# Designed miniproteins, single chains: the designs that were tried, part 7

Each design is a single chain, and the fold is of that chain. pLDDT is the mean over its residues in the fold that is shown.

## One batch from the design tools (miniprotein)

Design m211
Fold by ESMFold2-Fast:
Structure m211 (fold): chain A 63 residues (1-63)
Amino acid sequence: MTTKEVAELVGEYAKEKGRESVSAGAATGYMARQGIIPSEEAATRMLFEAGANDLLLSPESLL
């Protein structure tokens, strides 16, 4: 799964929770439940952005 596809998923999950951002752990768990495996590049980007943004991910930070 590409970084753009991960950003879209993070956006969908955040919207489901009524938020603009979600924790990296919550996003990863959500993807695992959907049977989605991010690419190593996308996973690395998620970890980097989470570290920069107090463990929160937004769609904009992943694009």
Scores: mean pLDDT 71

Design m212
Fold by ESMFold2-Fast:
Structure m212 (fold): chain A 77 residues (1-77)
Amino acid sequence: MAELYGRLAAAEIRELATSLDEAKALAAGIVETLAARGWLSEEEKAAYLAQLAAATSMDEVVDITAAAVEAAARRAE
C-alpha cells in the first residue's frame, strides 16, 4: 500500500511539473504536508528536503518523493 502511494505521488509530479525546479517545489510541498500531518519527523523532513535540493534530474525528484511518501505511510500505522 505505502509503495502504491509513493508511485502515485511520483506520477503526479511527472505529469504536473514542467521543469526540474517545479518538480522540486511540488515534492517539497508533499514532504512538508506529510510532516505537518505527523507522518514524518522533523529530522526525516529535513533529510528529504536536503535530498530534493541536491537532486539534478526528474528521476531523482520522483524517487525521493516516493521514498518520503512510503516512509510516511508506514509511520501512519
Scores: mean pLDDT 81

Design m213
Fold by ESMFold2-Fast:
Structure m213 (fold): chain A 90 residues (1-90)
Amino acid sequence: KAEEHEALGKQAEAKGDYKTAGDHFRAAGDEYLAKAKVAKDPVPYYLKAAEAYEKAGEAYEKAGDRKKALEAYVRAGVARLLAAMEVVLK
C-alpha cells in the first residue's frame, strides 16, 4: 500500500517525527518499485518510487540521519535512471 505509506509519512512530518516520516516514504518507494516490476508500463511507477525516495531523503536529513538520507537519494536516482532506460531502450 504505497499510498497508505505516503499518507502516514505526511502525518509524521506534520508532527515533526521526521524519522518515522522517512521510514514511511522509503516503504512507499519500495512498494512502487515492486509495482513497476509487474506493471505493463513501469515508467509511472519508477517515477513515483523516485519521488517517494526523495521525500524519504529530505525527511531523514531533517531527522539528522545523513546515512539513510544519502541511501534514499541514491535509490531515487536509480529509479529515475530505470524510468529513463525504459523509455529509451523500449
Scores: mean pLDDT 89

Design m214
Fold by ESMFold2-Fast:
Structure m214 (fold): chain A 91 residues (1-91)
Amino acid sequence: SAEKKIEEIAEKYVYAAKMMFDAVSGGSGTITLEQAEAIARSLFENESDEELEKIKEMLRAADTDGDGTLTKEQFEAVIREAAKERVAKGQ
């Protein structure tokens, strides 16, 4: 189904995001919102500035503790959702 294809493509984005997270975090288990935004900009470089701002808002919303950092799980959840939305719009 189209939904399964969207999910499969989104998981490829999540895989790339995890690799970038591990490189940036240096094994700390967290990254800053600034680092997360930089990775998202790289993954979604062909998106408009308006769409990138929406992704940044999603990253800020995932920081439930308000400490300016994201765990790997929080970052994965945002990238998965962002990728699903963009892939669905591209069909």
Scores: mean pLDDT 82

Design m215
Fold by ESMFold2-Fast:
Structure m215 (fold): chain A 70 residues (1-70)
Amino acid sequence: SKLEKFLELVREVLREAGVPEEEIDFIIEIIKSKNIKTEEEIETVVESLKEKYPEASEKLDEALEKVKAE
């Protein structure tokens, strides 16, 4: 599913940005709780993550494009 692929890519991006695994797990659970149904909702999540982790901004945009290409 697109959401599962997105969550896996977010986990990888945040790990590479140096975010602790406990914080990554918390973020993933928050995203899962949002009951995301559309690519526009995924884009909204990406924008929120880019605001909190600007150093990961480019990699988060790459993750979004990979999900959209699937």
Scores: mean pLDDT 82

Design m216
Fold by ESMFold2-Fast:
Structure m216 (fold): chain A 73 residues (1-73)
Amino acid sequence: SPEEEKFLARLEQILEETKEAAKRGDTLTASMLYGVMAVAVGTFLTSNPDTPEEVRERMRRLVEEAERIVKEA
């Protein structure tokens, strides 16, 4: 849906901000942004239980990439 694509675009933006924070050694900001993504995805999926599996998988991959960035920082 348009709302799902808009939310995914926002998650991609936050992921890019997370990458930039980690790249400059700002591990606190990177960790906080990962937390925001994880909570936002959890809240979205709870409020939208009929979200298609393909979209759920895309959201999950973005959160996992943010977690990876923080763990390697």
Scores: mean pLDDT 88

Design m217
Fold by ESMFold2-Fast:
Structure m217 (fold): chain A 65 residues (1-65)
Amino acid sequence: SEAQALVAEIQQAYAERRWDEVARLIQRMLERLLGTPVPLLPPGITEADVQALLEALRPIAEARV
């Protein structure tokens, strides 16, 4: 499924410490799941921000599987 594939890509980018790529994938996932454009994440994304976003997306991914 779309959500599962995106979560897997996000997790891989996260493990590789590619924060910019993680942010892009999270935005893509949100746009696809919500069906509306999402503003770009602000510069200076931290690991804590990424973890918070992944946690917020978990229930959305579950609902789509």
Scores: mean pLDDT 65

Design m218
Fold by ESMFold2-Fast:
Structure m218 (fold): chain A 77 residues (1-77)
Amino acid sequence: SKEKLEKLLKDAEERGAQMLKDGGANEETAKAGGQWGRDTALGKNSGVIEPRTEKLKELEKEIEEERKKVEAEAKKA
């Protein structure tokens, strides 16, 4: 039914947004994750957004680790 389809799309949108929020992403990035989840459920994404989202998460993690190293070095000096 149309109602069931809309619920599934809403769940996919919520899951995508929540994944990025749990990862510490900002509001803008989390909203993009929601859109990605919905579009993936609709079959609109040919894997282009998923690999990009994974790469963005890895990049954010690297930036955070680099900031921690810089802060530790500043305290060491």
Scores: mean pLDDT 60

Design m219
Fold by ESMFold2-Fast:
Structure m219 (fold): chain A 77 residues (1-77)
Amino acid sequence: DDVKKANEIMREAVKEAEEILKGLSEEEKKKAMDRADHAAVRAYIDALDAGASVVEAAEKAAEAFIKTAREEAERAK
């Protein structure tokens, strides 16, 4: 089930992002997670439009999510 695998990939990305952001205030964390989610959604749609599978699109979304979380953590310093 590609959908189940895609969901698992995103759940692991969210968990990793929460660890990256754990030193931020709850407000900063919420904003960072929201920005990461927007980046992930765009990456997912772009990958699907390029002909990627649901799993491949989820992997690209996870990469964008974690990258954005790291950028937001660095910005908050």
Scores: mean pLDDT 86

Design m220
Fold by ESMFold2-Fast:
Structure m220 (fold): chain A 78 residues (1-78)
Amino acid sequence: LSKEAIKLAKEASKLARENGDFESSKKLEELAKKTEKDPSNKKSTLEAASGAAQTFLDVGDEEGYQRSVQLATQIQQS
């Protein structure tokens, strides 16, 4: 779950930057790094997945949004 959250946060960060949202891009990069540093931390993993979901929603990436929401649900249930 943490590896997937890191991947989605990095993908969302790149997409945010490409759409001119530098603040969300930076925040997502920080969340990805935090999750990489402590992969066992469910809270930071959830924050990375949720942050990615919001960014994908904001840029209109429905597939990215759905993947991120599904991951966030799995993290909450773990």
Scores: mean pLDDT 82

Design m221
Fold by ESMFold2-Fast:
Structure m221 (fold): chain A 92 residues (1-92)
Amino acid sequence: MSREELERRYREANEEAARLVAEAEEALAAGDRERALALLLRALELVHEVLLEGRVAEARAAGASEEEIAALRAEHEALLARDRALAREMVA
């Protein structure tokens, strides 16, 4: 994947995530906690997926082993789980 393609994907993902977060804030203001949580979780998934793809692509370009790639995936899953838990607390 080219640097320009990664930068475009990051920008597009961040723009979509910002839109989803704005909709989540409107849902929270309206008292719709279920919708707010679903929108926040979708925003988190979108950003984490693109960040993970970028990090894996960079690691592979640098000659990372499959074990190192697996460690990166595990790290990102842990970060996503933490952010999902924080989103649930924010909506609760």
Scores: mean pLDDT 84

Design m222
Fold by ESMFold2-Fast:
Formats: C-alpha cells, structure tokens, sequence
Structure m222 (fold): chain A 83 residues (1-83)
C-alpha cells in the first residue's frame, strides 16, 4: 500500500512540477499536455496494481513513472530551447 501511494505521489509531483516550470516559461499548452500525460500514467499505475500481483504491478508502475519523467523533462528542455 505505501509503495503504491509513493509511486503515484511521485508521478503526480513530477507532472505538476514540470507543468509549473512550463507555465513560468510561457508554455501553457505544453504545461496542460504534461498534466494530462501524468494523469493518464497515474490511472495506468492504479490499473496495473489492480490487474497484476504486487511484483508485476510495481514493474509497470516504475515504467509509468519513468515515462512521465522522460516526457516531462523532454517538454521542459524543448521549451527552454525556445526561450
């Protein structure tokens, strides 16, 4: 239970932090895209734990967290290059 909550909270934190940075750079559309991506990955994480055992659920959740980090970081880096 604690591990699931931690993975979800971390994914949400990454998405919201990146969206805040994108908004500060004037990239409101990209900020919304990051928030929507993060929400989708959180939903997929919850589904992975519901449909799989704890081991497989954790593997899927870790991949969804990494995907959120990679996507969010990529958009922030792209936005910084445009400024």
Amino acid sequence: MLMVTSLITTTDGIAKSSAGELESLGKKEKAQEVLEFGKKKIDETRKAFDENDTGEGTRHASKKLQETFDFSTGLVEEARKEV
Scores: mean pLDDT 79

Design m223
Fold by ESMFold2-Fast:
Structure m223 (fold): chain A 96 residues (1-96)
Amino acid sequence: MTKENIKYFAKQVKESAEKIKRQAEAAGLDRVVEAAETFIKEMDELIKNPSVENIKKAIEAGRKLAEAARAEGHEDISVQAQAMIDGLELILKELE
């Protein structure tokens, strides 16, 4: 896995997280919005510095997004967040 491949994947995940944030804002899901904003920030950090530490931080932020969505009864968003986490975990495994 190259740094460019990690950046490309992080950009795709960021776009998906931004769509989730917009949908959550429209639905008044304040906790999901806050968790999505945190996840987007971690994606920006990962794009700037593709490191194992930043991937782990991104995974943690993604888990919080999945938990917030589940707590608000939005399993669809939780499943989307889990798919993004699974992708980050696959990248992490390839770097080890």
Scores: mean pLDDT 86

Design m224
Fold by ESMFold2-Fast:
Structure m224 (fold): chain A 90 residues (1-90)
Amino acid sequence: SKLREEAIEALKLLLKQLLQTPSSELPGMSSEEKEKLIEVILGAIHKLETAPEEQLPDSVLEELKRDAEELKKLLKLSDEVAEDVKVPEV
């Protein structure tokens, strides 16, 4: 599904933005909380890549895309991603 691919790419971009941003630059977030958030995002990416299509309706995929955009705004993440930032294997 194109929508699934878009949701996965949105989460991977969010993950790269989090990985490049020090916890000291994230509003109201400790290093431990940042690590927990990264784990949650990695788990979401893995679920999107492995779950059968009937378990991922378009409404869920649209919500994930929206949640990624809202979280980026809340954490004031930069749109610029360093070339050497890679998503870990899950």
Scores: mean pLDDT 76

Design m225
Fold by ESMFold2-Fast:
Structure m225 (fold): chain A 64 residues (1-64)
Amino acid sequence: SEEEEKKKYEEKAKEAEEKSEEYERKGRELEARDPSKRREIALLYAEGGVYLMLASSYRLAAER
């Protein structure tokens, strides 16, 4: 049903949001600890951005 489908995408959005926050936190922690690890920091922030994009897409899917 439409309600079940909406809930499914809302759940996926929440999971992606949590993953985004996790990677952003890891990036911030590494940056604070050792800012010379620019490549590793950039990759952690990039992963966070990917999950944020997925969350946005799932939120849009839940609206339809």
Scores: mean pLDDT 88

Design m226
Fold by ESMFold2-Fast:
Structure m226 (fold): chain A 65 residues (1-65)
Amino acid sequence: MKYSADLYNGKELVDRIEAETRDELLKKMQEAAKEKGAILGIVYEDGKPVALYGLTKDKVTLLAE
């Protein structure tokens, strides 16, 4: 199963990541928040949007699914 996330700071796409598991994807999203200032992540499973996350350097928070 393919997981991906598009990561944003406001309207700017700051990173796009992929992972084999959702847990691995969430870890990569938190690192992108620390390194690139991402504040929002849209998570896709097999190309379909499945969840929205709020991001900080310290926490990944599920906002919608």
Scores: mean pLDDT 79

Design m227
Fold by ESMFold2-Fast:
Structure m227 (fold): chain A 75 residues (1-75)
Amino acid sequence: MEVLDITALAPISEELKAQAADIVAEHKRRVEEISTLPAPEQKQARREHAQTLGRQGAALMKATEGKLQFTVYHE
């Protein structure tokens, strides 16, 4: 299963911590949702989700001045 982790490298505001936690929770929910779809729909859904995650991650990195590390791993 693909897992996303967001680690703070320096102190960030509670609002930014909440945004990071929401991105992690939404990624987990969406990955589980995509896994229930037929194979052709899974490929397209994964591509769309990756694009959305990339945009959200870029915005959060800018807001935190690069104080976050994004890690993707398989369990």
Scores: mean pLDDT 78

Design m228
Fold by ESMFold2-Fast:
Structure m228 (fold): chain A 89 residues (1-89)
Amino acid sequence: GKEEEERKKILEEIEKLYKEIVELAKELIKKHEGDLEVILKAIGYVLRAIGLEFQARLLVEKGAPLEELRKILEELKKIKEEMEKLLAA
C-alpha cells in the first residue's frame, strides 16, 4: 500500500544518513587524532546512529506509524548536523 511505500522511502533516507554519519565519524577521528574526547564523541554518535537504524528497521517490519520513522529520521539529521559543526571547527 501507499503507506508501506512511504515507510520504505523513509528507511532508505535513514540508511543513507547512517552511512553519512559513519563517514563523518571517520573524518572526525582523522582530523582530531590524539583528542580522546572528540574520538569518544564520534564513537558515541555512531553507536546512537546504529541504535536508531536498528529501531527504524524494526518499525518498518511492524508497519509502525510514519511519524515514528520521521522522528528517527530527524534525530539522525540532528546527529549529522552536530558532527558537521564539530568537523568545521
Scores: mean pLDDT 88

Design m229
Fold by ESMFold2-Fast:
Structure m229 (fold): chain A 70 residues (1-70)
Amino acid sequence: LKELLEKAKERLVKAGFSEEKAEALASNIVFGTSEDQVERAVNTVLQLVDKLKTADLAPGVPLALIEASK
C-alpha cells in the first residue's frame, strides 16, 4: 500500500503536479484499490494531463483532474 502510494505520487510529480497535489491524488487512487487498478487510474490521469497540456488550459486544470480521480 505505502509502496503503491509512493510510486503513484512519483509519477504524478513527474507529470507536473506539485508534491502536495500528487500525494492527495495518489491517496485517492490507492486507498482501497488493487495494484492493477492503481496503475490504470494513474495512467488515465496522466493521459488527461497530456491532453490538457496540448489544449493550453488555465492553471485551474489540475484541480479538475484531482476531482475526476475520486
Scores: mean pLDDT 63

Design m230
Fold by ESMFold2-Fast:
Parts: C-alpha cells; sequence; structure tokens
Structure m230 (fold): chain A 67 residues (1-67)
C-alpha cells in the first residue's frame, strides 16, 4: 500500500542518514545524501512501473518532512 511504501521509504532514508553519520559526515550532509539516495530509489520504482508518478511524489514529500 502507499502508506506501507511511505513507512519503508522513511525507514530507508533514516538508516541511510545514520550510515553517513557513522562515516563522520555532518548532520546536514548526511541528510542531503540520504534524501538524494531515497529520491533515486523511488524514481527507479516509478520508471519500473511499481509506483505511479503521483505516489512517488507523495512518498518523497513524506520523507523530506520526516528528516
Amino acid sequence: SLEEAIKEAIEFAKETRERYLALGLSEEAATELALAQTRSYIEQLVKEGKLSEKEGEEILKAVEEAL
């Protein structure tokens, strides 16, 4: 479901941010890179027809607001 996809994307972004923080990046840099990687992942799912463009936009908005 869209709600489950949003939850999974937020968890992915938070885990990605934590990995960058563990590598010694600043909170700002870690957040920017986590958002960029999450965006690329969601864009790939849209390209593969697993998500609509609108669903991808809603997921990315939720991720940006959660980080």
Scores: mean pLDDT 87

Design m231
Fold by ESMFold2-Fast:
Structure m231 (fold): chain A 82 residues (1-82)
Amino acid sequence: MEKNQQNLEKLEQALREILKDPDNEEAIQKLIDLTKEIAENGTPEIRQRALFTLGVYAVAAAVYKKEKALEAITESEKILEG
């Protein structure tokens, strides 16, 4: 549980960094890597929580016209959905 909670916190941190600076390639890569780890090693509950968090930040990216951030978030959603 603790390790899964830490991965969700890191995912949200990467999402905040991407929304603040959509050109932050390191944050985008971190988001993709964390999403893959959650897809491979996460419980169904953790995967659903990650999908919910990605959806919230996708809405924010769309509203603030952060197109590159929205593309990265959409790719992460596809990885989690399989």
Scores: mean pLDDT 81

Design m232
Fold by ESMFold2-Fast:
Structure m232 (fold): chain A 88 residues (1-88)
Amino acid sequence: SRVEALRAAAKTEAEKEEVMARLLAEEALAAAEAEPDPRLRALLLLRALGALERKSAAELEAEVERLAAEPPERVAERLRARIEALRA
């Protein structure tokens, strides 16, 4: 049945999207841990958080602008804590 095939495909695609979001978050977290620049580290952590929360590019850009007013080391610490809470 076409309906049954579409339901199975939609479930498979949703599972792929969840796996891809986690992989993108893991890559961004690994890159952030290796990044010596605290500003770039904060940006990479924000990308990881955005992938986990499935935020749009516009939402992430608005958050970057807001966080740019804060010390980057403080931003990185806070973003890391939020990511750890989501992965718990």
Scores: mean pLDDT 73

Design m233
Fold by ESMFold2-Fast:
Structure m233 (fold): chain A 68 residues (1-68)
Amino acid sequence: GLETVLRAAARELAEVGGVSFEEALRVVRKAHELIQQGREEEAIELLVRELGISRELAEKTVRALKQA
């Protein structure tokens, strides 16, 4: 379900970005809200800025969240 996908994404991004799981989960939840509003570019930019990940990884994450 959605919660499982959000938590899986948060675990991966916490490890890559060097942030806590709780921080990554907060940011992933906000990105999902933006995706639901059709604001996909803002979701990508949020993930890059807040988690320090690459744009490529952020785009991959947004694609995964859209399938949830």
Scores: mean pLDDT 89

Design m234
Fold by ESMFold2-Fast:
Structure m234 (fold): chain A 82 residues (1-82)
Amino acid sequence: SEKAKEEFEKAAKELEETFERAIERAGRIGPDLEELMRQARQAGKGTIDGFKKAGKYEEGAQAARDMTRQIEEATAALEAAA
């Protein structure tokens, strides 16, 4: 449905913005962690593009929301360990 596509696009955008902030935050700890976060962003984009290609907008939106939570948690853990 159009609503499912809109929710998917919103969740994917929130995930991308979360990765941008996570890369900046990881970069403040060190360049190796920044590079790892950039790799995580690329992998995440691949997963989201896969759901879009399959037309699985509801599952894709949930995956994007789950990844957003995981990236925020991972970034906070890295900052706490720094």
Scores: mean pLDDT 89

Design m235
Fold by ESMFold2-Fast:
Structure m235 (fold): chain A 68 residues (1-68)
Amino acid sequence: SEKIKQLLEQEIDLSVQAVSVAAQIAALESKPQLTPQEQQELAQLRQQLAQLSDQINALSKQRQEALS
């Protein structure tokens, strides 16, 4: 259905964003030492990734409910 297609497209978009944020986290975590500013950036990126994960899960649930 068109509704399920739209929900899938939204999930894909958020998943692409999550991959980008995860890559930024991995780059910071690969450093042997982090400055206080980099530690703050890492904390912010981790919060952003958690929010994106919650949004993806909510959309996935909506899609599953639409299929039921």
Scores: mean pLDDT 88

Design m236
Fold by ESMFold2-Fast:
Structure m236 (fold): chain A 105 residues (1-105)
Amino acid sequence: SSNERQTIRKLVVVQLQIIGMVQTLLIRTKDPAAREQIEKIYEKYSKQMNEAIKNRDFDKYIEILEKFAEEVLKVIPESDRPAFQQDYEVIMEQLEELKKLAEKS
């Protein structure tokens, strides 16, 4: 259906935005120890996010992404927080739209 195609397209966009946010953060992160922690956090939560998507559990996906952001914010410098939070807020808004589209399918 048209709604199913829109849901799939939106899901792909959200996943690419998460990847872009993490890649941008890693490029900005100068401390090797902080970079390693960000990579470990992303690996842990990306596996959980992939499982939530397979189950079409968008509430769980949102919850996992919130926990991911909380752990990342503990590791990154205060000066990098506003840019990360801005990218994160855009992704969260897109996830709420994705959830609404999936409910209509």
Scores: mean pLDDT 84

Design m237
Fold by ESMFold2-Fast:
Structure m237 (fold): chain A 71 residues (1-71)
Amino acid sequence: SAVEVGRRILEEGLASDDPEKAAEAVEKAGTAAVASGDYEAALELLRYALETSKSEKAREAARNGIRSIER
């Protein structure tokens, strides 16, 4: 599912020492879930990213994704 794929991408990105990769992983995961039309799963995934992210860039990516969906 989009949630499973997104969560895996997110976990791999968040495990990276590179804050850019972490932020990109959050953005890609959110975009994939939204593209699938599963907005509830996208929001859950992005909230998980916001709680789990070690970098400010990744948290900003999560907030931007949430804002885009909750317009």
Scores: mean pLDDT 74

Design m238
Fold by ESMFold2-Fast:
Structure m238 (fold): chain A 114 residues (1-114)
Amino acid sequence: MEEKFIEILAEILGEKLKDLGLSDEELKLLAKYFLEELKKLGLTEEDIETFVEIYEESPSLEELKKKLEEKGKENRILKIIASLLFGVPVSEEEAEIVREIIAEVIEKFNEEVY
């Protein structure tokens, strides 16, 4: 299930970061670092399974965003994922967590790739 989660994140990041010209391997590395940071916040196997199911039932990224926004009302981790991937509005506290995750992932990626 984690491998599928990484593949989905890499696909979404590839669309969002297409102007940066990252390789498939670099996108997967970013996805792995995001998974590591989300696990530190308490991401569970059940959360991963829920995310994968929502993705498979969503015919577009816009529908995926809407379904994650709805699930995020009852699940803080899915709300943070929606904010990270789609810029969904969150509380000031949650926005700070999102910024810290992004900063940590970028730092790790730069150390590995550069």
Scores: mean pLDDT 81

Design m239
Fold by ESMFold2-Fast:
Structure m239 (fold): chain A 97 residues (1-97)
Amino acid sequence: MEAERREREEILERLEREAERYRRLAESEELLREELRKAGASELSPEELAALRRALEIAAEALERARELLEEGKEEEAERVVREAEEEIRRILEAAR
């Protein structure tokens, strides 16, 4: 029967329900990556460029770690990682302005 498909659908539903925080971090990562791509060095100061790069690295690392933790069923730990990353990114970007 469709056991594989049902298992994937159940995982996807759980991921979607818990994904609001992960989605925010993923969206932030995408935005930071686009900002680095579009702005280039010509429009940003070296400090602003370094801050964007650091923020992107933090977002990417946190998203990867959160995914691993979620796959292990460690939802609370994954949520903590995402939350800490969001706060750190915000502080870095605010300090560079």
Scores: mean pLDDT 66

Design m240
Fold by ESMFold2-Fast:
Structure m240 (fold): chain A 63 residues (1-63)
Amino acid sequence: SKELKEKAIELAELATRALARRLGADSFEIELVDETTVRGTAYRGDEVFVQDFSLDELIKLLS
């Protein structure tokens, strides 16, 4: 479902934002790496923190 995929991406973004806030990051971004993977990246100075999310697993959580 397109709607469930959109909600899964939104959940990945929310999780990345929460991670960035907890780390005191300067910025964060979300990227679709492939058809099944969303990558959240947080930047704190010269440090880069990466969290990959499975869209299939997030869709299961939302179902």
Scores: mean pLDDT 85

Design m241
Fold by ESMFold2-Fast:
Structure m241 (fold): chain A 72 residues (1-72)
Amino acid sequence: MVPEVGPLTPEQEIALLEANIRALEEVARSLRESNRLGLNTPEQQAATQEILERLPGLIEELRRRKKELLEQ
């Protein structure tokens, strides 16, 4: 079937969620690496740490949504 307009299929939504989870995990890795390399000022490190502290919550929400779709 080729939908013209409408929501993603469960398979497509799962694939999109997996891509988003991976992208956020890569962002977290990049931010941790920048802090580790000492390229950031203390203020920049604090700002990066705030983002890093928020990312797990976003990733968990996406993983929860994926689990719900897989359990259907």
Scores: mean pLDDT 78

Design m242
Fold by ESMFold2-Fast:
Structure m242 (fold): chain A 60 residues (1-60)
Amino acid sequence: MIVVDPSASSIELTTTGLQLVGALHQGKISQAEYDALMAKLPPEVQALAETWLRQLLNPP
């Protein structure tokens, strides 16, 4: 289970964001669960996660 700890370091929060993107892409979590967990992350991590999702959906 992916848990978002808002008191975690920036590196840990970024790692959590990457795990959420991977889990959503693999169908391990729902869109609603992804949105709820992502909302607990800093805006910077949310922006990175959007970029990572875009790359996964539209690879070169």
Scores: mean pLDDT 74

Design m243
Fold by ESMFold2-Fast:
Structure m243 (fold): chain A 55 residues (1-55)
Amino acid sequence: SLREQAAFYRRAAEVAARAIEIQSDGDKSTLDGLRAVKAKFEQQAAALEAQAERA
């Protein structure tokens, strides 16, 4: 379901946030990449949540 997919992306964003914390001493490129992935997962989750509310 859309809600299950949204929950999956929320969990994926949490994993990315943890990776950022673990790699806080990493190079800028790695950290920027992880932040972009986290933002993308959050955006996808929000879009799916909005779609589920409309369905």
Scores: mean pLDDT 82

Design m244
Fold by ESMFold2-Fast:
Structure m244 (fold): chain A 58 residues (1-58)
Amino acid sequence: MPEEIELTAVAPTAAEAMRAAAERARELQKSKGAVIKSTEFSVLPDGRFRVTVTLVVE
């Protein structure tokens, strides 16, 4: 049983990237009881936004 899950979303805007990551995290919280441990945000050289969410499964 992996205890840690990493999700990555990339989108043209910060809001869209955050939304995509949040939706996937919510699905894991509902299906596997996962809890968000950290969220990391970065801007790519081509102007896209990347959000990485780390979750822990109990």
Scores: mean pLDDT 79

Design m245
Fold by ESMFold2-Fast:
Structure m245 (fold): chain A 65 residues (1-65)
Amino acid sequence: SALEEYRRKIEEALRAGDYLTALGLLQRLRHQFGLEAVRRVAEELKRRLPPELAETLDVLVSSLE
């Protein structure tokens, strides 16, 4: 699915320390599918990410509100 591909690419960017790419992908996801889709993808990512990256993701997601 499109949301699964976004989840995978955002995870790859976060794990690589490429926070600009991660933010850009989150912005594109918000534009295409809305803020609710961003929240769902972020929730799934938090189950997969170490706590430090999950915290970084929360900061990036908050910037989209």
Scores: mean pLDDT 87

Design m246
Fold by ESMFold2-Fast:
Structure m246 (fold): chain A 94 residues (1-94)
Amino acid sequence: SPLDEAIARIREITARLGAGELSAEEAVREIEKVVREFLAQKPSREEIERMTKEVERALLYALLLAAERAPERVAGLTARSQAIMDELRAALEA
């Protein structure tokens, strides 16, 4: 399903981030792309709610790693993460 594929992509991004294969900045960019592609498929409210939980967890992990590896980038990544979460919230309210 589109949801299962999107969740698998988020989990792969998180694994690559944890392995040091992606920066936090690159991971947030890839998550944003997955979210936009997922929302373009016009998912149900239930699918958006499930995706929101996975994305929030992945973004929090990226911010934690940014605080450790590149603290100067945290403010910008926090703002971008909030924008991604706002896109998911707007889709739930539509």
Scores: mean pLDDT 89

